# Designed miniproteins, single chains, part 3

Each design is a single chain, and the fold is of that chain. pLDDT is the mean over its residues in the fold that is shown.

## One batch from the design tools (miniprotein)

Design m71
Fold by ESMFold2-Fast:
Structure m71 (fold): chain A 107 residues (1-107)
Amino acid sequence: MAEEYKKQAEASLEILEDPSTPEVTKKIAVEVLLSSGLKLVELGKTKEALEFAKRLIEVGKQLSKTNPDVAEFALHAALTIGQKLEEKGVKEAKKLIEEARKLLEEL
């Protein structure tokens, strides 16, 4: 089960990182990555979930000027995963949450 969610998250990141991908498809990819990330946290794959949340932050940074709606979705997804990780006691989650909030305020 965890491997399936990891593969879904990796495929979604590939879609988000492709500049030729339409905005609607990128938004769907963010939703899949959020769902997969949350499932990874539930399954105790907190390190993998943290890495996907960090990559959502990077996507948000990259798209902030070109696709601000997708950037906003990616940053909210990272924030949601970060909050779930914080509930699980992942110390790095607090910094990730603070970074996502700051970037959302700058959009």
Scores: mean pLDDT 85

Design m72
Fold by ESMFold2-Fast:
Structure m72 (fold): chain A 93 residues (1-93)
Amino acid sequence: MAVEKVLEKIEKRTTLTEEEKELLKKIMNNEISAEELAKITGISLSTAETAIFVMKLLVEAAKLVLEGKVSEEEAEEMVLERLRAEIERRAAA
């Protein structure tokens, strides 16, 4: 399915450890919470929340494009809009 194809493309571009690949797969399949990611990696909960948000956003966009439900242009618009909203929310703090 779409998750495996996305992982193959990432592997071609970057060198990932076995743990990093497993963690990415869990994030892509919505199987890991921000609290669990923070616990596993030792990063702050806030950083884990941001990482999961961005990864889920990219994975959802990629899945929709691969399934032919949206165009690449529509997927990019969705990603940019949600990223902009999150940046504005954090900048207001």
Scores: mean pLDDT 69

Design m73
Fold by ESMFold2-Fast:
Structure m73 (fold): chain A 57 residues (1-57)
Amino acid sequence: EEATKVLKEKLEEAGIKVGDLELDPRFTVEQAEAIAEALKIAGYKEFSGPLRLAEPE
């Protein structure tokens, strides 16, 4: 999926080690880029786990 690829590429460019990464199918490229930038700013060195979109309530 394109959003997963973008997130992984941006995290790796920032020097963040990517582990087990699974994105919600509803994830957009823009959301992936925003997350990568936020993790970079926060100084993360590694990231893994499922990323889920919040469902509207």
Scores: mean pLDDT 70

Design m74
Fold by ESMFold2-Fast:
Structure m74 (fold): chain A 109 residues (1-109)
Amino acid sequence: SKETILLLITLDLLMVGAEVQIELLVKRGDDEGAKQTALDFFSQTIDILNQLIDHYKDNPKAVAILNDMIAKIQKTAQEIKTMSAEEILKKYREFKKWMTDKLKQFVTT
């Protein structure tokens, strides 16, 4: 649907924007700023994924993939709480790669 495409585009823009913001905070040595930026991104992403779950509620395979994404976000959010800005950037880039692969799996379901 048009709404689904818009949610996916919004998610992609949020992923790119969060990486740029975290890179700037790394240059400043701002560990708390990098953590808050990543946590805000994860919160916004969970909201988008929950909207996608509502659109796909009759497709159990799609819902399972979306729930896997939410679980990964929740785990990553806990892991970054004790990380430096540089460690958060590295973890965020690994997460973004994993998420991109999961989104490809989702759109082919």
Scores: mean pLDDT 89

Design m75
Fold by ESMFold2-Fast:
Structure m75 (fold): chain A 105 residues (1-105)
Amino acid sequence: MTPEQQKLIEEIEEIAKKEKDPEVKKLLEELLEIGKKSKDLRVLEAIKELAELLSKIKNPRAKETAKTLVESALEAIKDSKDEEVRLAVIERALEGVKGIIEEFG
């Protein structure tokens, strides 16, 4: 693992560690496991941004909608080793979460 990959992993771990919602925490931990298997910095950067946004959601309806979206994304990529598939699915989830925040925030 490169120093840059390790730094992104550590930043994602800190976000997950500070999360108080057990369902969000579980999703962040699952995203972290995808990140640990990835060698693509773009995937790690997208996971970090997604983790930061999920942890900032305070509206209960936005949070539930975002959880469902991220759960679906994780199911789609859980067995994938294709970095471009991982990137595309995570970036789509990130865009979806941004849209949820705009609607409810």
Scores: mean pLDDT 84

Design m76
Fold by ESMFold2-Fast:
Structure m76 (fold): chain A 70 residues (1-70)
Amino acid sequence: RRALANGLLLRATELADEGRFREAAVLGHAAYALRQGMSLEEAIRFAAERTGESQETARRWVEEALREHA
C-alpha cells in the first residue's frame, strides 16, 4: 500500500514536469487516498471525484502508473 502510493506520487511528479497536469492530479489524489488507508478501488473513485475525471479514465491512468513504478 505505501509502495503503491509512493509509485503513484513519483509518476505524478514526472507527469507534472512534462506538463501532463490532469494525469498528475489524478495520481496525486489516488496516492493521498491510499496513504489514508483507502483500497485501490476507493482511491481511484476518490481521485476521479476530486479531479472531475471519469472513474474509467482515473483507473486507466492509475493502472498505467502502477505498471511503471509500483
Scores: mean pLDDT 81

Design m77
Fold by ESMFold2-Fast:
Structure m77 (fold): chain A 68 residues (1-68)
Amino acid sequence: ATTVVTGVSGNKLTYETVAGKEAEVVPGTGELLVPADKHAVTWLRLAPGSTEATPAEQGLAESIVAPL
């Protein structure tokens, strides 16, 4: 399964997997919530001035929100 960043808005990053999972970054804490399993982890912030996730952030998203 592949996780792709599909949206960026302030502290919110929307991720989707082949399984249809969606995750969001919690503002203020940097925790990533995966709706399917409710696990929360610290998320990397986007580079200033970027509207896209970095390759490192995409790699982390794939590791965290992989369909288990």
Scores: mean pLDDT 46

Design m78
Fold by ESMFold2-Fast:
Parts: C-alpha cells; sequence; structure tokens
Structure m78 (fold): chain A 74 residues (1-74)
C-alpha cells in the first residue's frame, strides 16, 4: 500500500512536522541536530548538520531540508 510517492509525501510531511512543528518554513541547525539525533546516531546527525552549516547561516530552509531527505531515501 505504501508507494514511493506516498512514502515521499509522508516523509516530507512527517519530517517537516518533526523538525518544524509550527510550520515556519525554516529550521535552525540546533533543532535539526536534536531531531536527527532521535533517528540517527549522534555522529551521523553531526555530519548532516555540518553539511548544512558549512555556509554558516545557522538555518535550514524547507527546500534544503526536503532535498536532503530526498537524498537520504535514495
Amino acid sequence: KKKEEERRKKLDEAAFRFFDPDGSGTVTKEELLRRLSKGYSKEEAEKIVNEFDKDGSGTITKEELLAFLDKLRE
């Protein structure tokens, strides 16, 4: 019953709700790290956060988060 499109949509919605429950459209790197640590190892979560924070912005946009999630489920 779970199609790739349905899984993708659910992951996008669940991930956004998980990382940004208020739906602001952005996630801080600290929030991302904290959320990732619930599903990933601390080491993996830190690697992911560092990849987003290499520009030093301190925030992750919805587009960046969704692109990352797409890459992870590939």
Scores: mean pLDDT 65

Design m79
Fold by ESMFold2-Fast:
Structure m79 (fold): chain A 92 residues (1-92)
Amino acid sequence: MDELIEELVEAVRNNDRGRIRELAARIIEQKVPAERVAEALRPIVEELYREAGVPEEQIDARVDAALGAVKEAIEAGDVTRLTILLGNLRDK
């Protein structure tokens, strides 16, 4: 479980869209808890949003919205939506 989450964080950091798709499918297949995935992604998503020029006062709200959508996709078992959401984390 932890290795899969660590690989996902690295794939998101590197914007490796092919790897993100593979890992999204495995997260859904293995029923990884959505909260654990969101918790692991939070630091990198915060960093990416700061790099993208999101104002500090908006970072928490933007991160919560993005990770909320990720959790919903995992809970719904929607691999396609999860892949798109994870691939777009750098572009928000």
Scores: mean pLDDT 82

Design m80
Fold by ESMFold2-Fast:
Structure m80 (fold): chain A 103 residues (1-103)
Amino acid sequence: DLELKAKREIARTSSKELRKLAKAVEKVDPKTSKKLKESSRLFEKAAESEDIEELEELIKKGMELEMKVSDEAVKAGPKISRESGVRITGTSIRQIGDLLDAE
């Protein structure tokens, strides 16, 4: 399925972006960094899923966790700008959200 493949690719990209964000905040907010790594793992599992419902559930959980910690990460330090935090959430998670809302 082309759609399933596309959703897995988006999940994989989200995982990589969350990993970058986690590294950027690690020394200023290690608790937020760990939460971002957990979100990244959820997206990584989604990227490996062959069941579209499982994929969407994992993405939703990762998205909810990312939204909560993204605001904290933006506050954590100068390496994370507000625009970068919003961009990571918006470009990866919102695009996945649109796919979840697609019939």
Scores: mean pLDDT 64

Design m81
Fold by ESMFold2-Fast:
Structure m81 (fold): chain A 90 residues (1-90)
Amino acid sequence: SENAAKTVALMILAVASTLLDPEEAERTVKEIFDEAMKLPEEDQIEVLRILAEVAKKTGNKAFLEALQRAAEESPNPKVRAEAKRLIDEL
C-alpha cells in the first residue's frame, strides 16, 4: 500500500538523517514526525521505534524530542504509551 511504502521511506530517512549536520537532522526529524503522525497506528509505532534506535545510537536530542512529542501530543493513546515505553528504554 502507499502507507507501507511511505512508512519504509520515513524509516530509511530517519537512519539517513544521522549523516546530516545537527540543524539539518533536527529539521528532517520534525518532517519525519509530522508525516509519521498521518500514518495508521501500527506504521506510526514502527517509525517511532526506528527514531528510538537512532536516539540510542547517536545521542542526538532531536530524536528524543520527537519521541517526547509523540508521548505528549499524539491523539492515539496506544501511540503515546509506546512512545513513553521507548523513552524509558533509552
Scores: mean pLDDT 85

Design m82
Fold by ESMFold2-Fast:
Structure m82 (fold): chain A 75 residues (1-75)
Amino acid sequence: MHVKLSEEQNREGLLRLLEELGLLDRETFEKAIAGDKEAIEKVEEALKKLREYVKENPEEFRELLEKVREEILAE
């Protein structure tokens, strides 16, 4: 049986990852989704930092990703 996250749950998961790593806050993320250009730029910088974190800490990132996914699926 395939389990798919809703669009809102996928969004929440990405936000939780960024917040856990101290890369972005919820307010900025929501503004970016609403189309705020400055917020979008901040999200792009946060995603760049996330990419570097994944390169430097792939095992830690994997564990964090699994934890966040399980928390979201558990609701």
Scores: mean pLDDT 75

Design m83
Fold by ESMFold2-Fast:
Structure m83 (fold): chain A 82 residues (1-82)
Amino acid sequence: LELAPEVAERLRRIVELARAGDLDEAEELARELAREARAAGDLVGEAAAHAALALLARARGDEEAAARHAALARELAARAAA
């Protein structure tokens, strides 16, 4: 899977915020990335954004949201690999 450089940079920012404990800001950026990737038809970027949202949901203790985002990330990644 190949990430566009701008998507990779935004994911790095999301991870930095999450590690700092800024989960709300990290989630906002991850949701924005997911919307932009979806609008662009970027399956790889959308999958990465949902993977980030799954990790953030798990950090909050929201296992149901984590499972939904993880499933979406896997489905999008599978479509991108086809």
Scores: mean pLDDT 85

Design m84
Fold by ESMFold2-Fast:
Structure m84 (fold): chain A 86 residues (1-86)
Amino acid sequence: DPEKIARLQQAIQMGKDYFEKNKEKLLELIKELLKLPESEATALLSQFYDEVWEKALSVYDEEDARAFVGAYWRELLDLEEKLKNK
């Protein structure tokens, strides 16, 4: 279904755009996460993941929201990996 594929691609792009718009804030968040004990960092990251999902679900159905969150989270993990390796 071309319409369904177009919506998923749009949700992916919106996830990436939302990441880029908030990149400076996310850089600060990841730097703070890297200073925390693993248990506290995991809890905070889990809470933030739920907040991103809640935002996506407010705009998209579950399938499109999953694409949005997946794209956003992949960018976040790539950024975290780059900061850990410095």
Scores: mean pLDDT 80

Design m85
Fold by ESMFold2-Fast:
Structure m85 (fold): chain A 84 residues (1-84)
Amino acid sequence: LKELYEIYKENLKKYKEGKSLEEILKEYGLSEEEVPKLTDEQIERIAEELLKEGLISEEEAEEIINNETHRKLLEISISVALRE
């Protein structure tokens, strides 16, 4: 979970610095087909767990749940974490 958050934080930083989601995927050698599409329930559960562990703020949890880009960044980060 902590490793997932560190990967998510790094990918979010890359996105905020101007990298597209496709560019981030290419850096990891991932195709879009390799990224799992999570359900709303799965995203909410992961965000709640990260919040309970004190890894993210309430504002970050809302962004993961309600923002499609933040959601996709989390999905990419899960794909990366599963490869390690």
Scores: mean pLDDT 79

Design m86
Fold by ESMFold2-Fast:
Structure m86 (fold): chain A 102 residues (1-102)
Amino acid sequence: NPKLVKLASKYDKAELQQAIAAYQSALELDPNDDEALFNLALAYLYSGQYDEASKQFYRLLTQFPQSPYVNDAIQTVHQYYMHPSEPATKEAVLAFLKRQAG
């Protein structure tokens, strides 16, 4: 996916790995930190860890359906993972992420 390759090349990998470690630590202290979970998903995405990013987006959408980050997660997954002709809806994004996780 050219969009994902271009996005991953834009960011410093060492800084992203530090961010990933920091958000993982935050989630160990508070497993319900939906902001840390969303930022962890973005850090994985920007670092080219697409499978890990997909898992964190799926967790956000399923465990925190009322989170203010749900809409941004839907738009991010649609923009970088899905074909533009596919609907940018929670249902379509969840169906996509379930296929990636299995």
Scores: mean pLDDT 82

Design m87
Fold by ESMFold2-Fast:
Structure m87 (fold): chain A 94 residues (1-94)
Amino acid sequence: KEEEISKLTKEIFNILMELKKQGYDEEVIDKILDEVMKAKNYFRQGKYEEALKEFEKAKELVDKADIPQEIRDKLNKTLDEMIKILKEAVKEAK
């Protein structure tokens, strides 16, 4: 689970940094990065419910971002995969 979340988080980070280099809305991209980083920090602390909420916030920001649909779809797919893993982790922890 840690390796999978780390891999998916790195993929999102790389996509967002590439968008930033291409001149897309830096303020929105930075907000998405902030929520993803908060989620990763909560996950490292074993706070899976808090991590889940931050990834859901990141997804809401992606949906509002003025970025190409293909990239939005890819970000949402990766976020959905992480949300699925975290929902399972929350169930297992209870």
Scores: mean pLDDT 80

Design m88
Fold by ESMFold2-Fast:
Structure m88 (fold): chain A 68 residues (1-68)
Amino acid sequence: MKKIEELKKKAEDLENQLAEARATGGYEVSKALDESPEKGKEAQARADTRISELEEQLNKVKEEIEKL
């Protein structure tokens, strides 16, 4: 049962990171847009990449939990 607990904790950590990435990403994009449109695009691309990576990791963890 320890493996299930570890996977659930990892999923929770990833969900928290996703929530933070979405909130922080929005703020960083707004801040970057105040500096220049180019920086805004860079901030948006970084935010999108981070969110996609976290979503992929979360999906893998959820798949492992479902296979148990």
Scores: mean pLDDT 81

Design m89
Fold by ESMFold2-Fast:
Structure m89 (fold): chain A 67 residues (1-67)
Amino acid sequence: MKELLVFTRDPRAVVEEVVELAKKLGIDAVRFLRPDHPEAERYGITEEPAVVVVDARTGEVLEKILL
């Protein structure tokens, strides 16, 4: 199962790009998180908006993209 984690201060500003990216990558679930969320530090997110594609079963990072 592929999950898209979106690190952004303004989800509304990126929602269209996120929806298109999720369709293109075959994403099963999308989560919008603030850049100050603990998972941002876990995945090394230093700039926003940014997305991380993870395998929700294993926690493996598949892709990291700066929007």
Scores: mean pLDDT 81

Design m90
Fold by ESMFold2-Fast:
Structure m90 (fold): chain A 85 residues (1-85)
Amino acid sequence: MSKEEVEKLVELGKEKKEEILAEEPELEDLEIEPVENYEIPAEAETAQIGNTLYAALKTSDTELEVIKQDLKTGYGIKTVATLKA
């Protein structure tokens, strides 16, 4: 997967999360996890944008895990987005 493909998956996950939060505010705290020194699975697609590493892993037909890691500190944030919800 290319940088563009990973960026597209990250945007897709973000868009779905924003759509869900806009329509159903009760879901405002959808699985945002601060993760330090997170190990990215070998099967995940990765791309570096600036000083941030993005990893996208499709865990099911309806779920996308997106990991945003700061390359300077090693800290990451894991977000789960629902696809086709």
Scores: mean pLDDT 56

Design m91
Fold by ESMFold2-Fast:
Structure m91 (fold): chain A 92 residues (1-92)
Amino acid sequence: NKEKLIELIDKLTSLFLEELELKKNGEEVSEEELIKRREEIKNIFEEIAEINDNEEVWKLLRELENLYSSENATEEEIQKLTDEIKKEIEKI
């Protein structure tokens, strides 16, 4: 289901953008909150793995994860890559 896959991508992107905003505001995130966020991200990737076998989508998701892990990631770059993932899903 393409709609479900897009929904999961939007949820993942929202979590990444939220964490980026927290870092910009200098807000201290508790260890418990970090663990919960990592578990939520892991659960989303697991749900994506159950419904998506497309290698190009996985390649772009790995790029998104690498970008998110980068200290230089911008909101614009995350959004651009998310849009590319959605376009690839639409081609399936």
Scores: mean pLDDT 79

Design m92
Fold by ESMFold2-Fast:
Structure m92 (fold): chain A 71 residues (1-71)
Amino acid sequence: SEAEEIVRKLEEMKREFEEIWDSLPEEVRREAALRGLELIEKILEAFPEDEELREAAERFRRFLEEKLAEV
């Protein structure tokens, strides 16, 4: 399903973001985190009833919020 595909992509994006975060320039880090948060908000609005997708999105959202607070 589309929701299952999105879950996979969210988990992949979170892993990649975690791996590259410290190597990104400051300006790129801030912009990437903000864009990621915007995407996650849209996904949560589109699929509010999908528990697995919601959990994956919330994990990624928390990670990005924590990282954004550091910038």
Scores: mean pLDDT 79

Design m93
Fold by ESMFold2-Fast:
Structure m93 (fold): chain A 73 residues (1-73)
Amino acid sequence: MTKEVLEFVTRAKDLPRLAEEIARRTGADPDTVLRGLQAALQSAGVKDEDLVKVTVTFEDGRVVSVRVEKVEE
């Protein structure tokens, strides 16, 4: 019922670890969160050292959207 939005800024190489942390906090399936983040990461064409902003939207305990945005430094 409650919509929840989580935002993180991290290095691209740390996204798999972040996906598991998000899954633990929200009760979502860790594999589903991880796959969503990996797909977004590969589509963005980022490098391991690149800084990225990750926005995950949850509704009724389900992941409804994942956004990964590259931060240039």
Scores: mean pLDDT 74

Design m94
Fold by ESMFold2-Fast:
Structure m94 (fold): chain A 117 residues (1-117)
Amino acid sequence: MELEEEARRRAEALAATPPEDFYSQIAGLLGDGAYRAVTEGYVFLVESPRLTPEERAEIEQIREKIKKMGGELVASAEADGVRVEIYKFKEVSPEIVEIAQELVRLGDRLLERQRAA
């Protein structure tokens, strides 16, 4: 799979997403990333000024955990301030499963906030 093209496609799709659907689309990306983390060792992260400082801090904490565990950045792309990053681990471990669970929980909270607005 062309990971750089996937990162670019996902960043462009998020950048083009209307404000009312933005959190749903991020939740979908994080869910896809979580699935691929436990099956292939890939982790997807997203950054955007459209996220709150608290959400950006959670993403930074997840990024730090990925780096500490030996995950390497294999692709990234940015469109209109939305950045998608793809990390790769050599093998799937229990710690990667925990990261995947954190991504799913973050996505669920973003989706709930969109519904509450």
Scores: mean pLDDT 80

Design m95
Fold by ESMFold2-Fast:
Structure m95 (fold): chain A 68 residues (1-68)
Amino acid sequence: MSDAQFRSSLAGFEALLRRALANPETSRETALAALDRWSAELKARYPQHAAEIDARRAALVAEIERRA
């Protein structure tokens, strides 16, 4: 699979998550559950990028926690 396809998928989800976090109806628990599911699915599809996915997940978790 292409590096560009992976980065596009990663960026798209990050944008969608940030948009969801701007909605006051989206709970922290819902956002974290979605992030966990997303990272697991991406690691299954792009195991060669597991370290980058884990690093980006950690950054997004920190962003969610800072907004809480």
Scores: mean pLDDT 75

Design m96
Fold by ESMFold2-Fast:
Structure m96 (fold): chain A 100 residues (1-100)
Amino acid sequence: SLEEKFEELVKLARELGELAKKELSEDKFNEIERQVKGIILSIQTLLESDDPKLKASAVKLFNQKKAALEAMLPELSEESQKLAKELLRIADEIVEETMK
């Protein structure tokens, strides 16, 4: 279900955050956190809103935050990259299913 996928997304975000905090400087960690929180916020908006204009804005935000996180992947460890890629895969599935 979309609810189960969203719960998995939130779990992956927490795991990535905990690992990234140990591996990265504070500034780089805060940048990763901004992208991840932006992804979660955009997906919450898509799941909760029936407004086509707000949904379009959420998709734009999602694509922007996704691209930013993907650009940061080379700065992450192999373990953090795996978590980030899994997070992005689940996020893409939710966006696709929500938009139809």
Scores: mean pLDDT 88

Design m97
Fold by ESMFold2-Fast:
Structure m97 (fold): chain A 73 residues (1-73)
Amino acid sequence: SLPSDAEILLTLSEIYLALAKMDAKRGNVEGAESALKKAEELQKRIEEVGTPDEVAQAKKNVEDAKKLVEEAR
């Protein structure tokens, strides 16, 4: 079966969190901030079409990315 639109968006959110982690670890603050911005855009889209659990996971991904950006600054 094909994944739902929300499942695809959530997978992209997880990818951007991983990119934020990688860039933050390397001291690339600009890269981590860019990945955070993409995760925030995806959270808004998931809030329109996702289940409560998918929305909660998208919010957690954004919060985790924000912490990584703050720590890398």
Scores: mean pLDDT 86

Design m98
Fold by ESMFold2-Fast:
Structure m98 (fold): chain A 55 residues (1-55)
Amino acid sequence: MKSIAEERRKFLTEVAEEYARAKKTLDPEQLAAVGKELSDKIVEHSREVIKRLEE
């Protein structure tokens, strides 16, 4: 009985953590590329969550 919302929260937390690390280590142009990749991952995960909620 795992919460889909809890899985989503853990995923978003991991994404935020990775972005925070990149922000400290990378230049602004590299950070923009990382942000775009993380944004794509968020969208993909959102589609999975929506499918599970609809089923």
Scores: mean pLDDT 77

Design m99
Fold by ESMFold2-Fast:
Structure m99 (fold): chain A 69 residues (1-69)
Amino acid sequence: SLEEALARARESLARAEEIPHFEAYVEEGRRVVAGLEALLAGGSVAEAAKIAGMSPRALTRWLRRLEEL
């Protein structure tokens, strides 16, 4: 299913980025979700990226790549 494909792609992307710590991965995931929620609430990409703990360029690139799935 599309949901399974998205989950697999997210796992593959995370592994490809060679996440060094498991705890850091969980914290990063929480920040990304919070950032996306802020974006949906009408926040800017810069604000969402700051909440997510990444650069605005990294966030927009990640979202664009996810859209290709």
Scores: mean pLDDT 64

Design m100
Fold by ESMFold2-Fast:
Structure m100 (fold): chain A 80 residues (1-80)
Amino acid sequence: SDEELRAWIRERAAELGASFTDEAVDLLVEFRRRYLGDDLRSLDTAIGMAVRAARERGRDTVEAEDVRAVVEPLRQALLA
């Protein structure tokens, strides 16, 4: 379910010492639904990359912008 997926994303981020805004979680849920299907491994990679993007911008909170920066290149790679 979307609720279980949201909880899983937040838990994975917490294991990395980070948190996600509600908007950032929503974007990852939409990306998974449209492009990853049941590929949770690629979703886990996207979570790690988004956390890294936020930290490179001096934050431990992943915002929608950090997710967008990760999702667009990954979407292009998945369609290659």
Scores: mean pLDDT 80

Design m101
Fold by ESMFold2-Fast:
Structure m101 (fold): chain A 87 residues (1-87)
Amino acid sequence: PLEKSATPDEREMQRELERLLREGGEPRSPEEFRRLEEEVRRIASRSPTFRLAEKIAEAYRAGKLSEEEARELLEKLIRGEPVELPE
């Protein structure tokens, strides 16, 4: 669990990511989703969480995930929950 093993800096980063997802709200278009992805990427660029977020965004851009699915997966990822990518 990220929170349990996180350093103070990593915990601060997780709080910022959670705040971004809560305040950033609901992406309704590919453009809004891309903007949210860029912000998540800036905050979490060095974490394993970032790599998984990139994979989710790539799947969305490739048309393998809907906007709703991609958003839900990113929210779970930011909250430190396990995320499973679709086939």
Scores: mean pLDDT 65

Design m102
Fold by ESMFold2-Fast:
Structure m102 (fold): chain A 95 residues (1-95)
Amino acid sequence: SMEQQLLQLMSEMEDAVKEKHPNDHGSIGRVSGLRLGAQWSVDSGDTELMRLAAGELLYLTARLLKDDPELVQRFLDDFSKVDPDVTREVLRLLE
């Protein structure tokens, strides 16, 4: 499902942030919190809250991984295949 695909992408983004910034406990905590919040939103049937958390995580990941533009573009492309509307909003915020 779209929800399962977004949760998988969020997990992959969390792993990428942990690999790139292993000692940035604050950023890791924020990313993990957004992914957990998205999971709880899915479990509660709140798809809009899940999509909001996913978009926030995509934006945060793009900013945290700015020095790896190819990885960021891959996440943006993969996310766009699952939720093009949220991806467009994130791209707007990224300039």
Scores: mean pLDDT 88

Design m103
Fold by ESMFold2-Fast:
Structure m103 (fold): chain A 101 residues (1-101)
Amino acid sequence: MSKEDLEIEMTYSTKVVKASVDYSIAKKKGDLEGQAKALEEMIDSYEELYKSVKDEDLQKSALDGASKYYEELSEVYEKLGKYDKAKEYRKKSEEYKKKAE
């Protein structure tokens, strides 16, 4: 792993931690739209990490993270009654899971 990859990983990991705090607060409040927003911020951070790093293990880790949060986002959109979006995000979860293998 390069020094550049490590610095990139640290930057996006910090963004994920911040979004995860927002996610926890939204879950405590039963705020489904707030949960979706926080999950989208975590996913965006993992997708940026994936395209920015050269190390294969970091790329796979980023895809695994994005896949898991796309699955959670799909569940949140199902609870919101937005079934088309839920289906789209479930498809994204499966695509990223396969790429991480």
Scores: mean pLDDT 86

Design m104
Fold by ESMFold2-Fast:
Structure m104 (fold): chain A 56 residues (1-56)
Amino acid sequence: SSLDEEIKKLKERIAELLKQLEENSSDQKKVQQLVGEIIRLIGDLIDLERLRKKLS
């Protein structure tokens, strides 16, 4: 389903941001920006996973 594709893409984006966080660990400002984005995307993922369960 389109929802499963959205969840997959979101998980892939989170993984990519986690890699960027590791690569930029010495840049405090970049770390703060990346952590904020990761937290937001995890929230979106939880919402989509909950929606998927309701539609099942």
Scores: mean pLDDT 87

